# Ledger of designs, part 70: designed miniproteins, single chains

Each design is a single chain, and the fold is of that chain. pLDDT is the mean over its residues in the fold that is shown.

## One batch from the design tools (miniprotein)

Design m2413
Fold by ESMFold2-Fast:
Structure m2413 (fold): chain A 72 residues (1-72)
Amino acid sequence: AQSQIDLARQLAQNGDIDKALDILFKLSQSSDPQVRQEALKLLLEVADQYSDPQKIAQVVGRVLRILGDEVD
């Protein structure tokens, strides 16, 4: 999970932003809360770097819903 998060950051730096966001988004859906938190944090960093408000809103909104709907 951590190495996948690092991989997503590298993909974003290489210009493969959609793939990086997809990896982070999937990790943010993880049943493991530590993986979810780390993915959400990096997801926001990666998305913010590209200043794409519609993609940022869409992905962030979805991962926040997953966190909010978490059983515990």
Scores: mean pLDDT 69

Design m2414
Fold by ESMFold2-Fast:
Structure m2414 (fold): chain A 74 residues (1-74)
Amino acid sequence: MSTDEKVKEILNETYLKLVEAVKNNASDEEIEKIIEEGVKKLEEVTGNKDKKKHEALKNMLKSLVDDHRARLAA
C-alpha cells in the first residue's frame, strides 16, 4: 500500500470516529483524543517531525468537526 493510500485510510477512519463521536454528543476531551490519535498515526506514516505541520493537521481535523457540528445544527 502506498503512503498516500495509508494517509487516506487513516483520515477516513479518523473522520468516521469523529462523526460518530459528534452524533453521540461526546465531550470535547473525547473528540480531542480522537484527533490526537489520528494525527499521531498520520505522522508515523508520513515521517513528519515538524511541529507546525502537527498543529496544522490538528486544526484541519478540528475544522472538520466544527463544520459537521454546524451542519447538524442547521
Scores: mean pLDDT 77

Design m2415
Fold by ESMFold2-Fast:
Structure m2415 (fold): chain A 87 residues (1-87)
Amino acid sequence: MKDMEEFIEKVEEIVKEAIEYAEKAAEKYPEAREELLNERRGAEEALEKARKAYEEGNIELAASYASGASILSVGLYTQVELVERKA
């Protein structure tokens, strides 16, 4: 339980940083704003599902969603890099 709680907290920080990074990119590149905001939503939703599964005691499901949120956050960083390279 403690290890899963710590993992979710770390993923929450990763998602928050990725969202802030994408928001700054959306300000610089208005053409990509909608794309970046849609990808942000996926990461936020996965993190929310991870927290809910953890509160319900479903550790395996919580781990799955938390891992998904982390992967989606990496995808968001990658999209920002691609947008910046096109500019």
Scores: mean pLDDT 80

Design m2416
Fold by ESMFold2-Fast:
Formats: C-alpha cells, sequence, structure tokens
Structure m2416 (fold): chain A 85 residues (1-85)
C-alpha cells in the first residue's frame, strides 16, 4: 500500500544519511519517528509537513549527491501522500 511505499522511501533516506555522515543525528531520528507516527495515525497532512521539516534539517548536514538523492526520495514520499485521501 501507499504507507508501505513511503516507509521504504524513509528507510532509503536513513541508509543514505548513515553512509554520508556515519550515523543518524538525534534531531533527524526524532523527525523520522514523528513521520512514522503520523503515517500510523493516517495523518497525511502532518506527515507531509514533517517531511518538509526533515528536508530542511537534511540540507544542514548533507551536500552534493547524497542531498540530491534524499531530496528526490522526500519528493516521491510527498507525492504518494498527496495522492492519498
Amino acid sequence: GEIDEVNELLYNISQLIKKAVGSIPNTIAKLLNEILVALCNKDFDAAISLLDDLLKELEKILKGEALSKCQKLIQDAKSILLKSK
């Protein structure tokens, strides 16, 4: 389902962060958990807002190809959620 697809994209974002900076910073880990909670509650508006917050935090710690890949994954996740009612 759509939530499973978004969860897969969030997993891929987590792996890219670990490869780029060695670990997931606590601020990013908190945002990822808050997105998962919003998805579990089917609060797609909150999940989309939190994805925007996640992107803003990622732009502070990632550069180049790693940032570009994370931006694409976040955009894909938002697109999936925007099509869900």
Scores: mean pLDDT 87

Design m2417
Fold by ESMFold2-Fast:
Structure m2417 (fold): chain A 62 residues (1-62)
Amino acid sequence: SALEELRELLEKAVGPEAAASAVAALEQDKPSEEALRRAVEMVREDPTGEAADRAVALALSG
């Protein structure tokens, strides 16, 4: 659920191609639900490409 929500936010912030690549990486690495929820919150509060990139990196690192 958090991953699908993050996908929608990423599509708005960075576009569908970049969002699909990020989601594929997240599906491969299977970050925790807590890490995904933090990423969702980061992008919701700051819907920029830079914030989206940071959120994905944080989720992949957690």
Scores: mean pLDDT 81

Design m2418
Fold by ESMFold2-Fast:
Structure m2418 (fold): chain A 64 residues (1-64)
Amino acid sequence: SMQQQLQQQAEQLRRQAAELARQAGEKFELFVKTGSEEDRQEGEELVRQYTELRRQAQELEAQL
């Protein structure tokens, strides 16, 4: 059904966002440990990416 398709797509986006969030956390931990601005910037970019995927998942779930 359309409802099942939207749910599956939202779940896929949530899984992708969770993986990016994990990677962002690793970058911020490296930044705290080393003071590397590159790691901080990479972490911030990953936050932007997973935030967008979460927004897309929420929009799909709102249609259910």
Scores: mean pLDDT 90

Design m2419
Fold by ESMFold2-Fast:
Structure m2419 (fold): chain A 87 residues (1-87)
Amino acid sequence: MTLEDIFDKLIKSAEELKKEGVELPEEALEVIEKIKKNPGEGIKEVAEKLLEEVKKALEEMKKAGEEFEEGEAGKKVRKLLEEAIKK
């Protein structure tokens, strides 16, 4: 799977999370929007920054004691992040 494919799936999974009542932090959403606006430009570097920001945002939610239920979309987002990092 290419980084572009991973980010396409991540964006779709983020939309599914929103439908399940779970929203990503604003910082993660801003990075996703930047990719949507400039999908072909510097995709690898933007992809790396997105992965770091989403990972940080998820960890900060956990540390702050924010309760969110990790449904199907949440599990999918985590798997995509893990796969992109391990690639």
Scores: mean pLDDT 56

Design m2420
Fold by ESMFold2-Fast:
Structure m2420 (fold): chain A 88 residues (1-88)
Amino acid sequence: SPAQKEMEEMLKLLRKMVEKTEEYLEEHKDLIPEEERQRRLEEIRRLVEEVEKLVKDDAPAEEFRAQAQRAQQAIGDAVLEAEKRESE
């Protein structure tokens, strides 16, 4: 269905964003303490796992989009924090 394809595309995007974020945070590991990096990455992974569960449970589109937005926000916050510290 169109909704399933949208979910699959969003999951692929989120997984790619997680990979890129892990690479970016590793590149900037001198700016962000290891425990903070690990905490942020763990939170991001938990949020993505929730999106995956909603897909498996065939949840309403609104619910998985909301969870995907939370995951994207956590990813964005981690990247912005690294950029902020690079500028200081």
Scores: mean pLDDT 81

Design m2421
Fold by ESMFold2-Fast:
Structure m2421 (fold): chain A 79 residues (1-79)
Amino acid sequence: MEKEKLLAKGIGQVLAIVGYALEGRWDEARRLADEFVEEVKKKKSEEMIYAGELIAKALRQFGLDETAERVEKAIKEAK
């Protein structure tokens, strides 16, 4: 139950960040990514780490490398 909820939340965050990035709304995409960093520091779950890897890859595809590095650092520290 909890793992399924965390996975669903993580997928939702990936989709939201990608959606904002596709619209060119870089500040909103960065804000959501930074909010995700704070959540992964608090929960440190495998589902959150997996979502973080997808978020970081998406951010790099859109050229948001600095934000992607912050997400990558947070998930590495959570492992």
Scores: mean pLDDT 78

Design m2422
Fold by ESMFold2-Fast:
Structure m2422 (fold): chain A 69 residues (1-69)
Amino acid sequence: STVEEQLARLEEQLEADESLTEEEKEELLIDAKAIAKVAEELRNVDATPENEKKALELLEKKKKELEKE
């Protein structure tokens, strides 16, 4: 899965999560988009599969934070 695919899945999970307020959802989505943007910039400079893997791991961390909050 690409960073873009993981971001899209996170957006769907945030929209479906009724336990979070709209403000909390927007804040988490902004953070996730910032991580995705950094990953895309790294890919454009001198992309390695490792950089994309690190970005996916950061997005997965954000998904786990949603489960705890």
Scores: mean pLDDT 69

Design m2423
Fold by ESMFold2-Fast:
Structure m2423 (fold): chain A 75 residues (1-75)
Amino acid sequence: MRAELLARAAAEPDPEKRAELIGLAHQPINRIVNEALKEPSREAAHATIRELAAKEGLSPAEVEAALRALDAALA
């Protein structure tokens, strides 16, 4: 689904529809970060991101992006 959304965005000539598809493709990262923010410690939050990212099939680069987003939210 995620790769399909990004492929559809690349083929979409309408910039508004393209932005919507890109936003939908990034929703799993936002959801994972929000779940991690419920954890009682930063260590537990990082573990939750890695666990959920593996379940969602995120790439290593996407995992690092999610960890950076979590760290920014906790700063």
Scores: mean pLDDT 73

Design m2424
Fold by ESMFold2-Fast:
Order: sequence, then C-alpha cells, then structure tokens
Structure m2424 (fold): chain A 58 residues (1-58)
Amino acid sequence: RAELHRLLRDIGVAELRELGASEEFVAAFDRELTELIARGGSPEELGALVRRAVAEHA
C-alpha cells in the first residue's frame, strides 16, 4: 500500500526526533528513505532502514 510508505517515513522521522537525533541525521535519513521509496523499495526494506536508524539512537 502506498500509504505504508508515508507511515513508515513519518514514524521514523518522529521517533528519531523524539530520541534527540540531530537535524542533519534526520535530514540524511529522510533523504535516504525517500530515495528508497522512489526506487520501489518494499515495506520490509523501508522498515529495516527505520529500525537501523532508531537503533543508532536507542
């Protein structure tokens, strides 16, 4: 579902900011996630990227 892309992106960005990630890190993450979505990345690939980014700040 196309909406899953938006949800994963919104959740990831919001959680990173809540964890205190720098705006530079958030911008880099958002750019990488947007590129993955544009390339037709699966929801599983998007979820893995989000989990990795969050784990770096947990």
Scores: mean pLDDT 74

Design m2425
Fold by ESMFold2-Fast:
Structure m2425 (fold): chain A 72 residues (1-72)
Amino acid sequence: DELLERLVELLKKVPEEKWSELLKAKNGADFVKILSEVLGVPVERALAEEIKKLSPEELKKLLEQAIKQAKK
């Protein structure tokens, strides 16, 4: 899944202690905002739009998988 792979790469650039902030996101738009803040740079528009299309449940599952892969 391209979206999962892109999130794993972005999480590797975020300090692990800040991953808890990402888990507080309630929806895709909120997640994109938090991700931009912890990265210190804007999230690419195409990626932001893909994330915003996810339901809160899909986002949570995707984020849990991405964090699991990024920890390795």
Scores: mean pLDDT 79

Design m2426
Fold by ESMFold2-Fast:
Structure m2426 (fold): chain A 69 residues (1-69)
Amino acid sequence: SSKELQEEIRKEIDELGEKLQQIDDFEKQLQLMEEMIEKFEKIDKEVAEILRYSLENFKELQKKKEKEE
């Protein structure tokens, strides 16, 4: 991937993080992350895999919180 593409990806990830903080609904947060992954699957599959890994970690953390409450 080009350096410019990597910088754009980082910017979009940062913007995603900001949007996630504004959303109170966990299900909507997951949907937003999945939409981002779907967009990148068409552009750069390696980046999409990295984002998918991050999403799985996010889901696992939430699942642990539900069990530990």
Scores: mean pLDDT 72

Design m2427
Fold by ESMFold2-Fast:
Structure m2427 (fold): chain A 79 residues (1-79)
Amino acid sequence: MKLVTVTVSFEMDESEEQVRETAQLLLENRELIAELVPEIADILSAEVEGNTLILTIVFTSEEAAQRLLELAAHARERR
């Protein structure tokens, strides 16, 4: 399969310290996340800028990346 790498920025309602803890947990559990989320092959980096979490994710295909990003966008668009 053609792996695709995408960098995604998430603004969180958390403090920088809480966002940093979330980034660390994601990196520490990247193998488990890849096992549980079939669209994700790996997580290469998790960076924090203020309350913004910046993730570099490797997806198993272009279709997998599009599908997961569309689901994330729909989850953020709350009424």
Scores: mean pLDDT 75

Design m2428
Fold by ESMFold2-Fast:
Structure m2428 (fold): chain A 69 residues (1-69)
Amino acid sequence: GEAALQAEILKLIGEMLALLGEKIDLEMKLEKTTDPADRAKLEAELKTLDAQIEELLNKLKLLGEQLKA
């Protein structure tokens, strides 16, 4: 039902906020990092996190379309 779909969307929004918090923390670490190898590691972690955020956003879009239908 619609209520169950709304509850699922709310849960995924919570997960997305947690991932965005992790992204902010990584970006702050990158700003303080001068060593090229350490910067490359942090950039790789950010790339992985961005992919996770994008997948979660795509899932939210699909659920939002189901709610509209």
Scores: mean pLDDT 84

Design m2429
Fold by ESMFold2-Fast:
Structure m2429 (fold): chain A 73 residues (1-73)
Amino acid sequence: GLPSDDEIEEALALIWLGIGRYEVSKGNLEAAEETVKLLRQRAEDAEKRGLTRASDVYRQGAEELEKLIEEAK
C-alpha cells in the first residue's frame, strides 16, 4: 500500500536534515540556520496533525543541526 502521512513526513524530515548537514559541510551556515527554522516549523505542524514519529524526527533533527552549526562557528 501507500506509505502513511507519518511515514512520508518522517522521510521528508530525514531528507531536510541531510540537506542541512550538507550546507554546514559547505560552510553555508545561513542556509543551514534556515533549514533549522524549517525543521522546527514542520515539527509543530506534524504534532498538530498527530504525526508523532515525524514530529519527533523533525524536532530532534533541528536540535542536532543547531548543535552542528554552533560547532562550525
Scores: mean pLDDT 87

Design m2430
Fold by ESMFold2-Fast:
Structure m2430 (fold): chain A 74 residues (1-74)
Amino acid sequence: SFLDELIKEVEEEAKKLEEKIDNDAAKFMIQFNLHMTIQELKQLHEQGASKEELEEVKRLMLESMKEAADDLLK
């Protein structure tokens, strides 16, 4: 399904971030944000969100995840 593809993309991006980071706290934060992103995408899909709405949520959540990881590495 489209939702399964979005979840896979988010999981792959989170894995790429974890591979760049040799910091357990940052890895924990990435995993926590990944879990929250997946739950949000599932909830919105159950509520009848459009493909465009799900793609936008994915984009915003991935951006937030990258910013959080970058801040922990400073």
Scores: mean pLDDT 79

Design m2431
Fold by ESMFold2-Fast:
Structure m2431 (fold): chain A 92 residues (1-92)
Amino acid sequence: LTIEDLKDKSVGEQIDLLLKEVPSLTRHEANYLLGVLYNIAPLDEEVIKEILDKVYESGNLELLRTLLELFENSANPKLRKIAEELRKKYNL
């Protein structure tokens, strides 16, 4: 799943497509994640860590775990490294 796969679709279609990839997400969480993906391209390690810190501070640990699982399954080795470091940091 890439940002390009989502750009030419309606918001509802983008949410449905994301939910197919990560079925544990609510529609609200999927919409939030789409906003994150749209705003952090190119994905910078520092920016990603700041976003995940914000999710942790919000108390939504389920969304945080979901985001970390997405990063762990990413083809991007930087995202996998971030997920490992943050799981240790947050004790998840």
Scores: mean pLDDT 66

Design m2432
Fold by ESMFold2-Fast:
Structure m2432 (fold): chain A 66 residues (1-66)
Amino acid sequence: SDEEKIKQIEEELEKYVKEAQEKLDKLEAQMKTADPATQEKILAEMRKLIAELREKVQRKLAEIQR
């Protein structure tokens, strides 16, 4: 059913967001005490995580439309 499919997508999205948020929180904490060169690496990793999350979210949401 559509409700079951929506629930499954919602659970996967919640998992992705939670995992990404936990990683971002750790990276943000590290960035506060990091050297400038390390901060650049952390920012690149954060940007990559955000881009990946956005793509996954868009793809999953597109699956709902018929």
Scores: mean pLDDT 81

Design m2433
Fold by ESMFold2-Fast:
Structure m2433 (fold): chain A 94 residues (1-94)
Amino acid sequence: SKEEIIKKLEEALEHLGEADRALEAGDLEAALEHLEKALEAVESIKDELPLAPLVIENIKAAIEALKAGDLLEAQIHIGVAELAIAVELVVLKK
């Protein structure tokens, strides 16, 4: 349902925000856990969203950047994923 899709997007957005906060605090393990939870939430609804491939690609890129120690690249990819989710939420709540 539309309500379930919105709930999963809001869950993913919350986890991306927590990942960014964890990176700022230097908690790389918490950042990775939150990125993986955001990815799981979006992948569960991927067939319902035009921008799901863009969101998934950027969360995966953030995870790879984090594992490589490229924290700035990880933050950029988190930001792109957050923006894409925000666009989907605006369209869905219209």
Scores: mean pLDDT 89

Design m2434
Fold by ESMFold2-Fast:
Structure m2434 (fold): chain A 71 residues (1-71)
Amino acid sequence: SKSDELKIRADIFFKLVKDYYEKTGDKEKALEILEENAKRFIAEAKSLNDQDTIKWIEERYKKLKEELEKA
């Protein structure tokens, strides 16, 4: 489904953000990239009218944001 493809794309990008931070140590840039990508994926999930996918992306965004802020 389009929702499953969106979840896969979001998961890949969130992993790339974490990898970027691990390789560079640039927390501020990692958070910026994370926020920009999360907004885009959430907007796409809203266009699909899929509440479960919106929640899935928001929860993963929040978790990674908290992990990066604590690092």
Scores: mean pLDDT 86

Design m2435
Fold by ESMFold2-Fast:
Structure m2435 (fold): chain A 59 residues (1-59)
Amino acid sequence: SLEEQRRLAEEIARAAEAVPGVRAWVKTVDGKPLVFVRADSDEALEAAVRAIQAVVDRR
């Protein structure tokens, strides 16, 4: 459901933001929640990707 997709997107954004130098936010585009991520370095981006994968893998 859209509510489940929204909750997952918010969980992903929070996990990414827990990484120093990373900002993440959820925006609804065409009725779908999308996660946007900005990282200050390649290391921060890689850590954010790993954090996101950990959230998805729990499902």
Scores: mean pLDDT 83

Design m2436
Fold by ESMFold2-Fast:
Structure m2436 (fold): chain A 63 residues (1-63)
Amino acid sequence: SYKEALGRIVRDAIDAAGLTVEEAAKELGITPQQVEDWIAGKAKNLPTAEQLAKLLRLTRERA
């Protein structure tokens, strides 16, 4: 599903950036639980394009 695909993208981006879930949540201005819900494909609210772009930018900056 789309939620599962987004969850994999979020997990891979966080791992590639060398961030913890807590650090990624802080960078995005959201809760750690919301990030974990995205990764699990259980989120009520999906990441925005801006939030995904920021995660990818952090990956590039820290890789």
Scores: mean pLDDT 79

Design m2437
Fold by ESMFold2-Fast:
Structure m2437 (fold): chain A 65 residues (1-65)
Amino acid sequence: DEEIEIAKKVLEKAFNKKIKSEEELRKILGELIDEGKYEVIEYILEAIKNKKIEEAAKKIKEILK
């Protein structure tokens, strides 16, 4: 699914790591939600809509620091 692939690529670039499965992606997203980092989810959704993976990854890196 294109949406899942975009979400994976955004988070891979933001965390500088490979996400090897949809289950791993789901776990990372759950951890972000548990930490109250809803802005990260919003940037992923924007990247799915506009295909701007690099910009989303950059914004997520700024939020996580």
Scores: mean pLDDT 81

Design m2438
Fold by ESMFold2-Fast:
Structure m2438 (fold): chain A 74 residues (1-74)
Amino acid sequence: MLTDEQIEHLVNQLLAIYDEDKDQAIEALRAVARRFGVEITDEEIEKLKNASKEEFKEIVREMLRRAQAARDAA
């Protein structure tokens, strides 16, 4: 199960990748979302590409929480 603690861990891990390569951080997020059965749209990818580091952090948290909610609903 994707817990709030795991979400914060993944957010921090993705932020570390973001500091080195933003595109790699987006690909890592896509892999995590796919693993948890959540599809990321092209519009969401565009938002991530144009986001500041703080906006990226919040978008990532929201997407991971969406992954958690979608799995709990199934």
Scores: mean pLDDT 76

Design m2439
Fold by ESMFold2-Fast:
Structure m2439 (fold): chain A 87 residues (1-87)
Amino acid sequence: SIEDLVKELEELLKKMETASDEEKKKLLERIIEILDQLANDPSLSESLRQYTRDAREGLRKYLEEEKLDEAYTLAKVTLEILKGYLS
């Protein structure tokens, strides 16, 4: 469900707070997979799916450039937007 994916995203972001850079990269790979699933979920509005696709691509770019702090910030903002939709 969307709620389960959003909960997993929140748990992964919490793990990133204490993770090594190597662990952060693995956590970000899983976050990208979650955003890919959410971006293709028809129960989300088209505008929210588009935002999620853009966030996913931004995370991929930050991961490639090893901009892990920027990736964390983008993922956290994306989580708050998704949580707002579910509330």
Scores: mean pLDDT 88

Design m2440
Fold by ESMFold2-Fast:
Structure m2440 (fold): chain A 86 residues (1-86)
Amino acid sequence: EAAKTEEYKAQIKKGSAEAIKQLKEQKEKSTPEVGKLYDEAIETLKKTAEEAEAAKSYEEMLEIAQKGLGEAEALAGKALELEKKQ
């Protein structure tokens, strides 16, 4: 399903860009310590988008997206917990 693969790649690219924008805005309001976790989440999303673009199959792309989104979400969650302490 070439059309389905291309559509999902476009969704990953768009979704990653929007998420990165939101994380950058949150980082600007945060301390340097919290900002490091947001930086790691941003880099994880960038890497995930790049790997998904290079994926050879729809299934490989889904696996990359699920793993990358999960890692970025965990990092953002840690940043939020640390921010609550301030």
Scores: mean pLDDT 80

Design m2441
Fold by ESMFold2-Fast:
Structure m2441 (fold): chain A 84 residues (1-84)
Amino acid sequence: SVEEAEELLRKGRYEEAIRLAEEILRDESASREEKVEAAEIIIRALMRMGRHEEAERKFKETLERFPELSVGEVMRLLGAVLDR
């Protein structure tokens, strides 16, 4: 779940957080909102790991995959990629 991925991120278990969030992105039963939140978790984890180029690519991919984002969702994704 998104909550489990957020907990892993909070605990510094970045690779596990990314893996779980990627599973959410591939889950056809997951809501659009859950997939956007999963993408934010991946971006934050990559930034905290110093993998800045991968985080920027994930941000761009997310904007392309979800063209109809709310202002709040765009701001959260931008905040994630600007975290460092």
Scores: mean pLDDT 85

Design m2442
Fold by ESMFold2-Fast:
Structure m2442 (fold): chain A 107 residues (1-107)
Amino acid sequence: SEEEENERKKQELRELLKKIYGSEEAEELVEQLVARAVAELHPSPEEVALLRAVLLAALSEKKVVAETGGERIEIEVKNGKVKAKVPLFEDKDVEEGLLRRIEEIKK
């Protein structure tokens, strides 16, 4: 089931975030931001997984490696700019909305 695979990938990402940063407060903030972005922008499950990685990279100012759809994606956020070796979103409005939201929350 795609829903079961998606939920497993979300759980794997959460465990990765906890292991890398060791901070439950950062994870809670990421989940709050993801919930708001999902409500506002209606991203796909793959975009949700990438969104979590982007938000964590932005909040922690560290490089995050995410595995999505069998591909390894390296994500880094510096000075409010997302650096990734692959496009994170097909829709630029979704990407710009997420970057704007990250900057608002970092204040």
Scores: mean pLDDT 56

Design m2443
Fold by ESMFold2-Fast:
Structure m2443 (fold): chain A 57 residues (1-57)
Amino acid sequence: EKQQVLERLQQQIAQIQAEIKKLRELDTQQAKDQVKQLQQQANQLLLQTEEQLRQIS
């Protein structure tokens, strides 16, 4: 089950990264604000993924 959780987290991070790239292309103030929010969400998910991996390792 933890492997499935890690896969889901990685997929969510990949989706967020794709959205960030799309928004960066727009280069508007609103897009920059959205990028910051998505960056925070991605960082939270990355920290959770790292913590899960450390617990297993």
Scores: mean pLDDT 78

Design m2444
Fold by ESMFold2-Fast:
Structure m2444 (fold): chain A 82 residues (1-82)
Amino acid sequence: SEALRAQADAAMALADEFIEEFKKEKDPLKKTNLLFALTAEIVELWLLARIARRQGDDETAAWLEAQLARMEARLKELLKEL
């Protein structure tokens, strides 16, 4: 689905931006807010993957699930810096 891919690309771009902002941020509260923002984008990718599976778009779903796994791994790495 073109719409699902476009939405996922936007979510991943925002996630990447939040990760880069987190890496240079020194304030713990601001870091926590960036992790909440990143988590919202991860939840969006999860929902898009489920929509793709329900539509029978298994190729898009598998791609989204792979992106979701990458973002979850990145979130886990950032959490250890709190």
Scores: mean pLDDT 88

Design m2445
Fold by ESMFold2-Fast:
Structure m2445 (fold): chain A 71 residues (1-71)
Amino acid sequence: DAIRQRAIATLRRLRRIYPQEADILDQTIAQLRRATTVQQVIDILRRTRRQITDPNVRAIIDRLIADIERA
C-alpha cells in the first residue's frame, strides 16, 4: 500500500515535469492502481523504464525501483 502510493506519487510528479513522457507515465499509474503486491509494482516500473526515452526520467525510475527493493 505505502509502496504503491509512493510509486504513483512519484510518477504523477514526473508526468508534470516531463510532459513528453505523460502518455507512458499515465498508463503506468493506471497499472500501479491495480497492483496488489510489491513484486507487481517493481515489474510494472521495470517495464515502464524500458519504454521511457528521457535518461533523467529513467534514472528517477531506477532509483525508485532501488528504494522499493531496499525497503
Scores: mean pLDDT 86

Design m2446
Fold by ESMFold2-Fast:
Structure m2446 (fold): chain A 88 residues (1-88)
Amino acid sequence: SIDDIIEALEKGDWDKALELVEEMVNKLFPDHPDTRQNLLDAFKRALENKNPEMVGDILAALASKQGFDDKETLEVRRRAIEAMKKSS
């Protein structure tokens, strides 16, 4: 879940965060292998570059794909950014 990904980010467990994002991307884009690979590569690069805003943008996109409304999606983005900053 998005909450589990944010918890892994807050703990600085990048391997767990990447694993959870891969599981989510496989569930949300089962018939779109290029989309899955692009999202995973972008997320991995965002973690490697310590880019909180890019991590937030990716998780917001995943939340939106799950049917989160605009307010909920913006909250996911903010929570992800704060989680990244806490683990820095």
Scores: mean pLDDT 85

Design m2447
Fold by ESMFold2-Fast:
Structure m2447 (fold): chain A 71 residues (1-71)
Amino acid sequence: SHMAELQKQTDEFKKLIEEAIKRLEEYLKAGKVSPNGLTPEQLKEAIEKLKKALEDIENGKVFTDGYTIEL
């Protein structure tokens, strides 16, 4: 069904976001500047934004059709 297809895509994006969060948290814990030159403060902000996005996806606030928005 279309719902099963949306669930698979949602799970894929969740995994990508979780991986990004883990990488950023690793840089923050290491006390080093990220490969993109982000400071610890910017890393914290990026992590918070990604966590919010992950929460929104989990709560079904993401639309993946071609008529509304692109994730």
Scores: mean pLDDT 68

Design m2448
Fold by ESMFold2-Fast:
Structure m2448 (fold): chain A 71 residues (1-71)
Amino acid sequence: PLIPVTEDEEENRKRLEESLKKMIELGAQDAYEAALRRGLSPEEAERVRQTAKENGEKNLEQNIEDALAFE
């Protein structure tokens, strides 16, 4: 169930990027809430969220590159 390839590469890239960004947002929010549930301070939870977001953004770039390179 990969994103369908279209003739418009920009359309394919945008759909893939939107899906991955949605996952990054959800992951960062989940990490923040999980940190708070673990008893971390709001400051520590915010750092966890920022780290998760940064890691997600790096993973986003790599995943887009990998998807575009894969035939």
Scores: mean pLDDT 74

Design m2449
Fold by ESMFold2-Fast:
Structure m2449 (fold): chain A 86 residues (1-86)
Amino acid sequence: DLAEELVRLYEEAIRTGRPIPTVFSITDFSDEELEELARALRERARELLASPNPRDRAIGEALLAQAELVEEILKERRERLKKLLE
């Protein structure tokens, strides 16, 4: 699953201090693909935020922030489309 693999790459980047994958900045994903990505990011973030390990919780917070950014992009796409259909 592409969404699960992207979550894995984001988590690894955060853990190693590497830049978050550039593919995240590309908004040529479908709305459905972005919804699945946001869902997968939130799901993994919840697991990490429930950890007794402070490092895992910090990574969970970072993944949650990524989910929120994906959700915001999706909202902006929907509002743009709505305005074009006026």
Scores: mean pLDDT 76

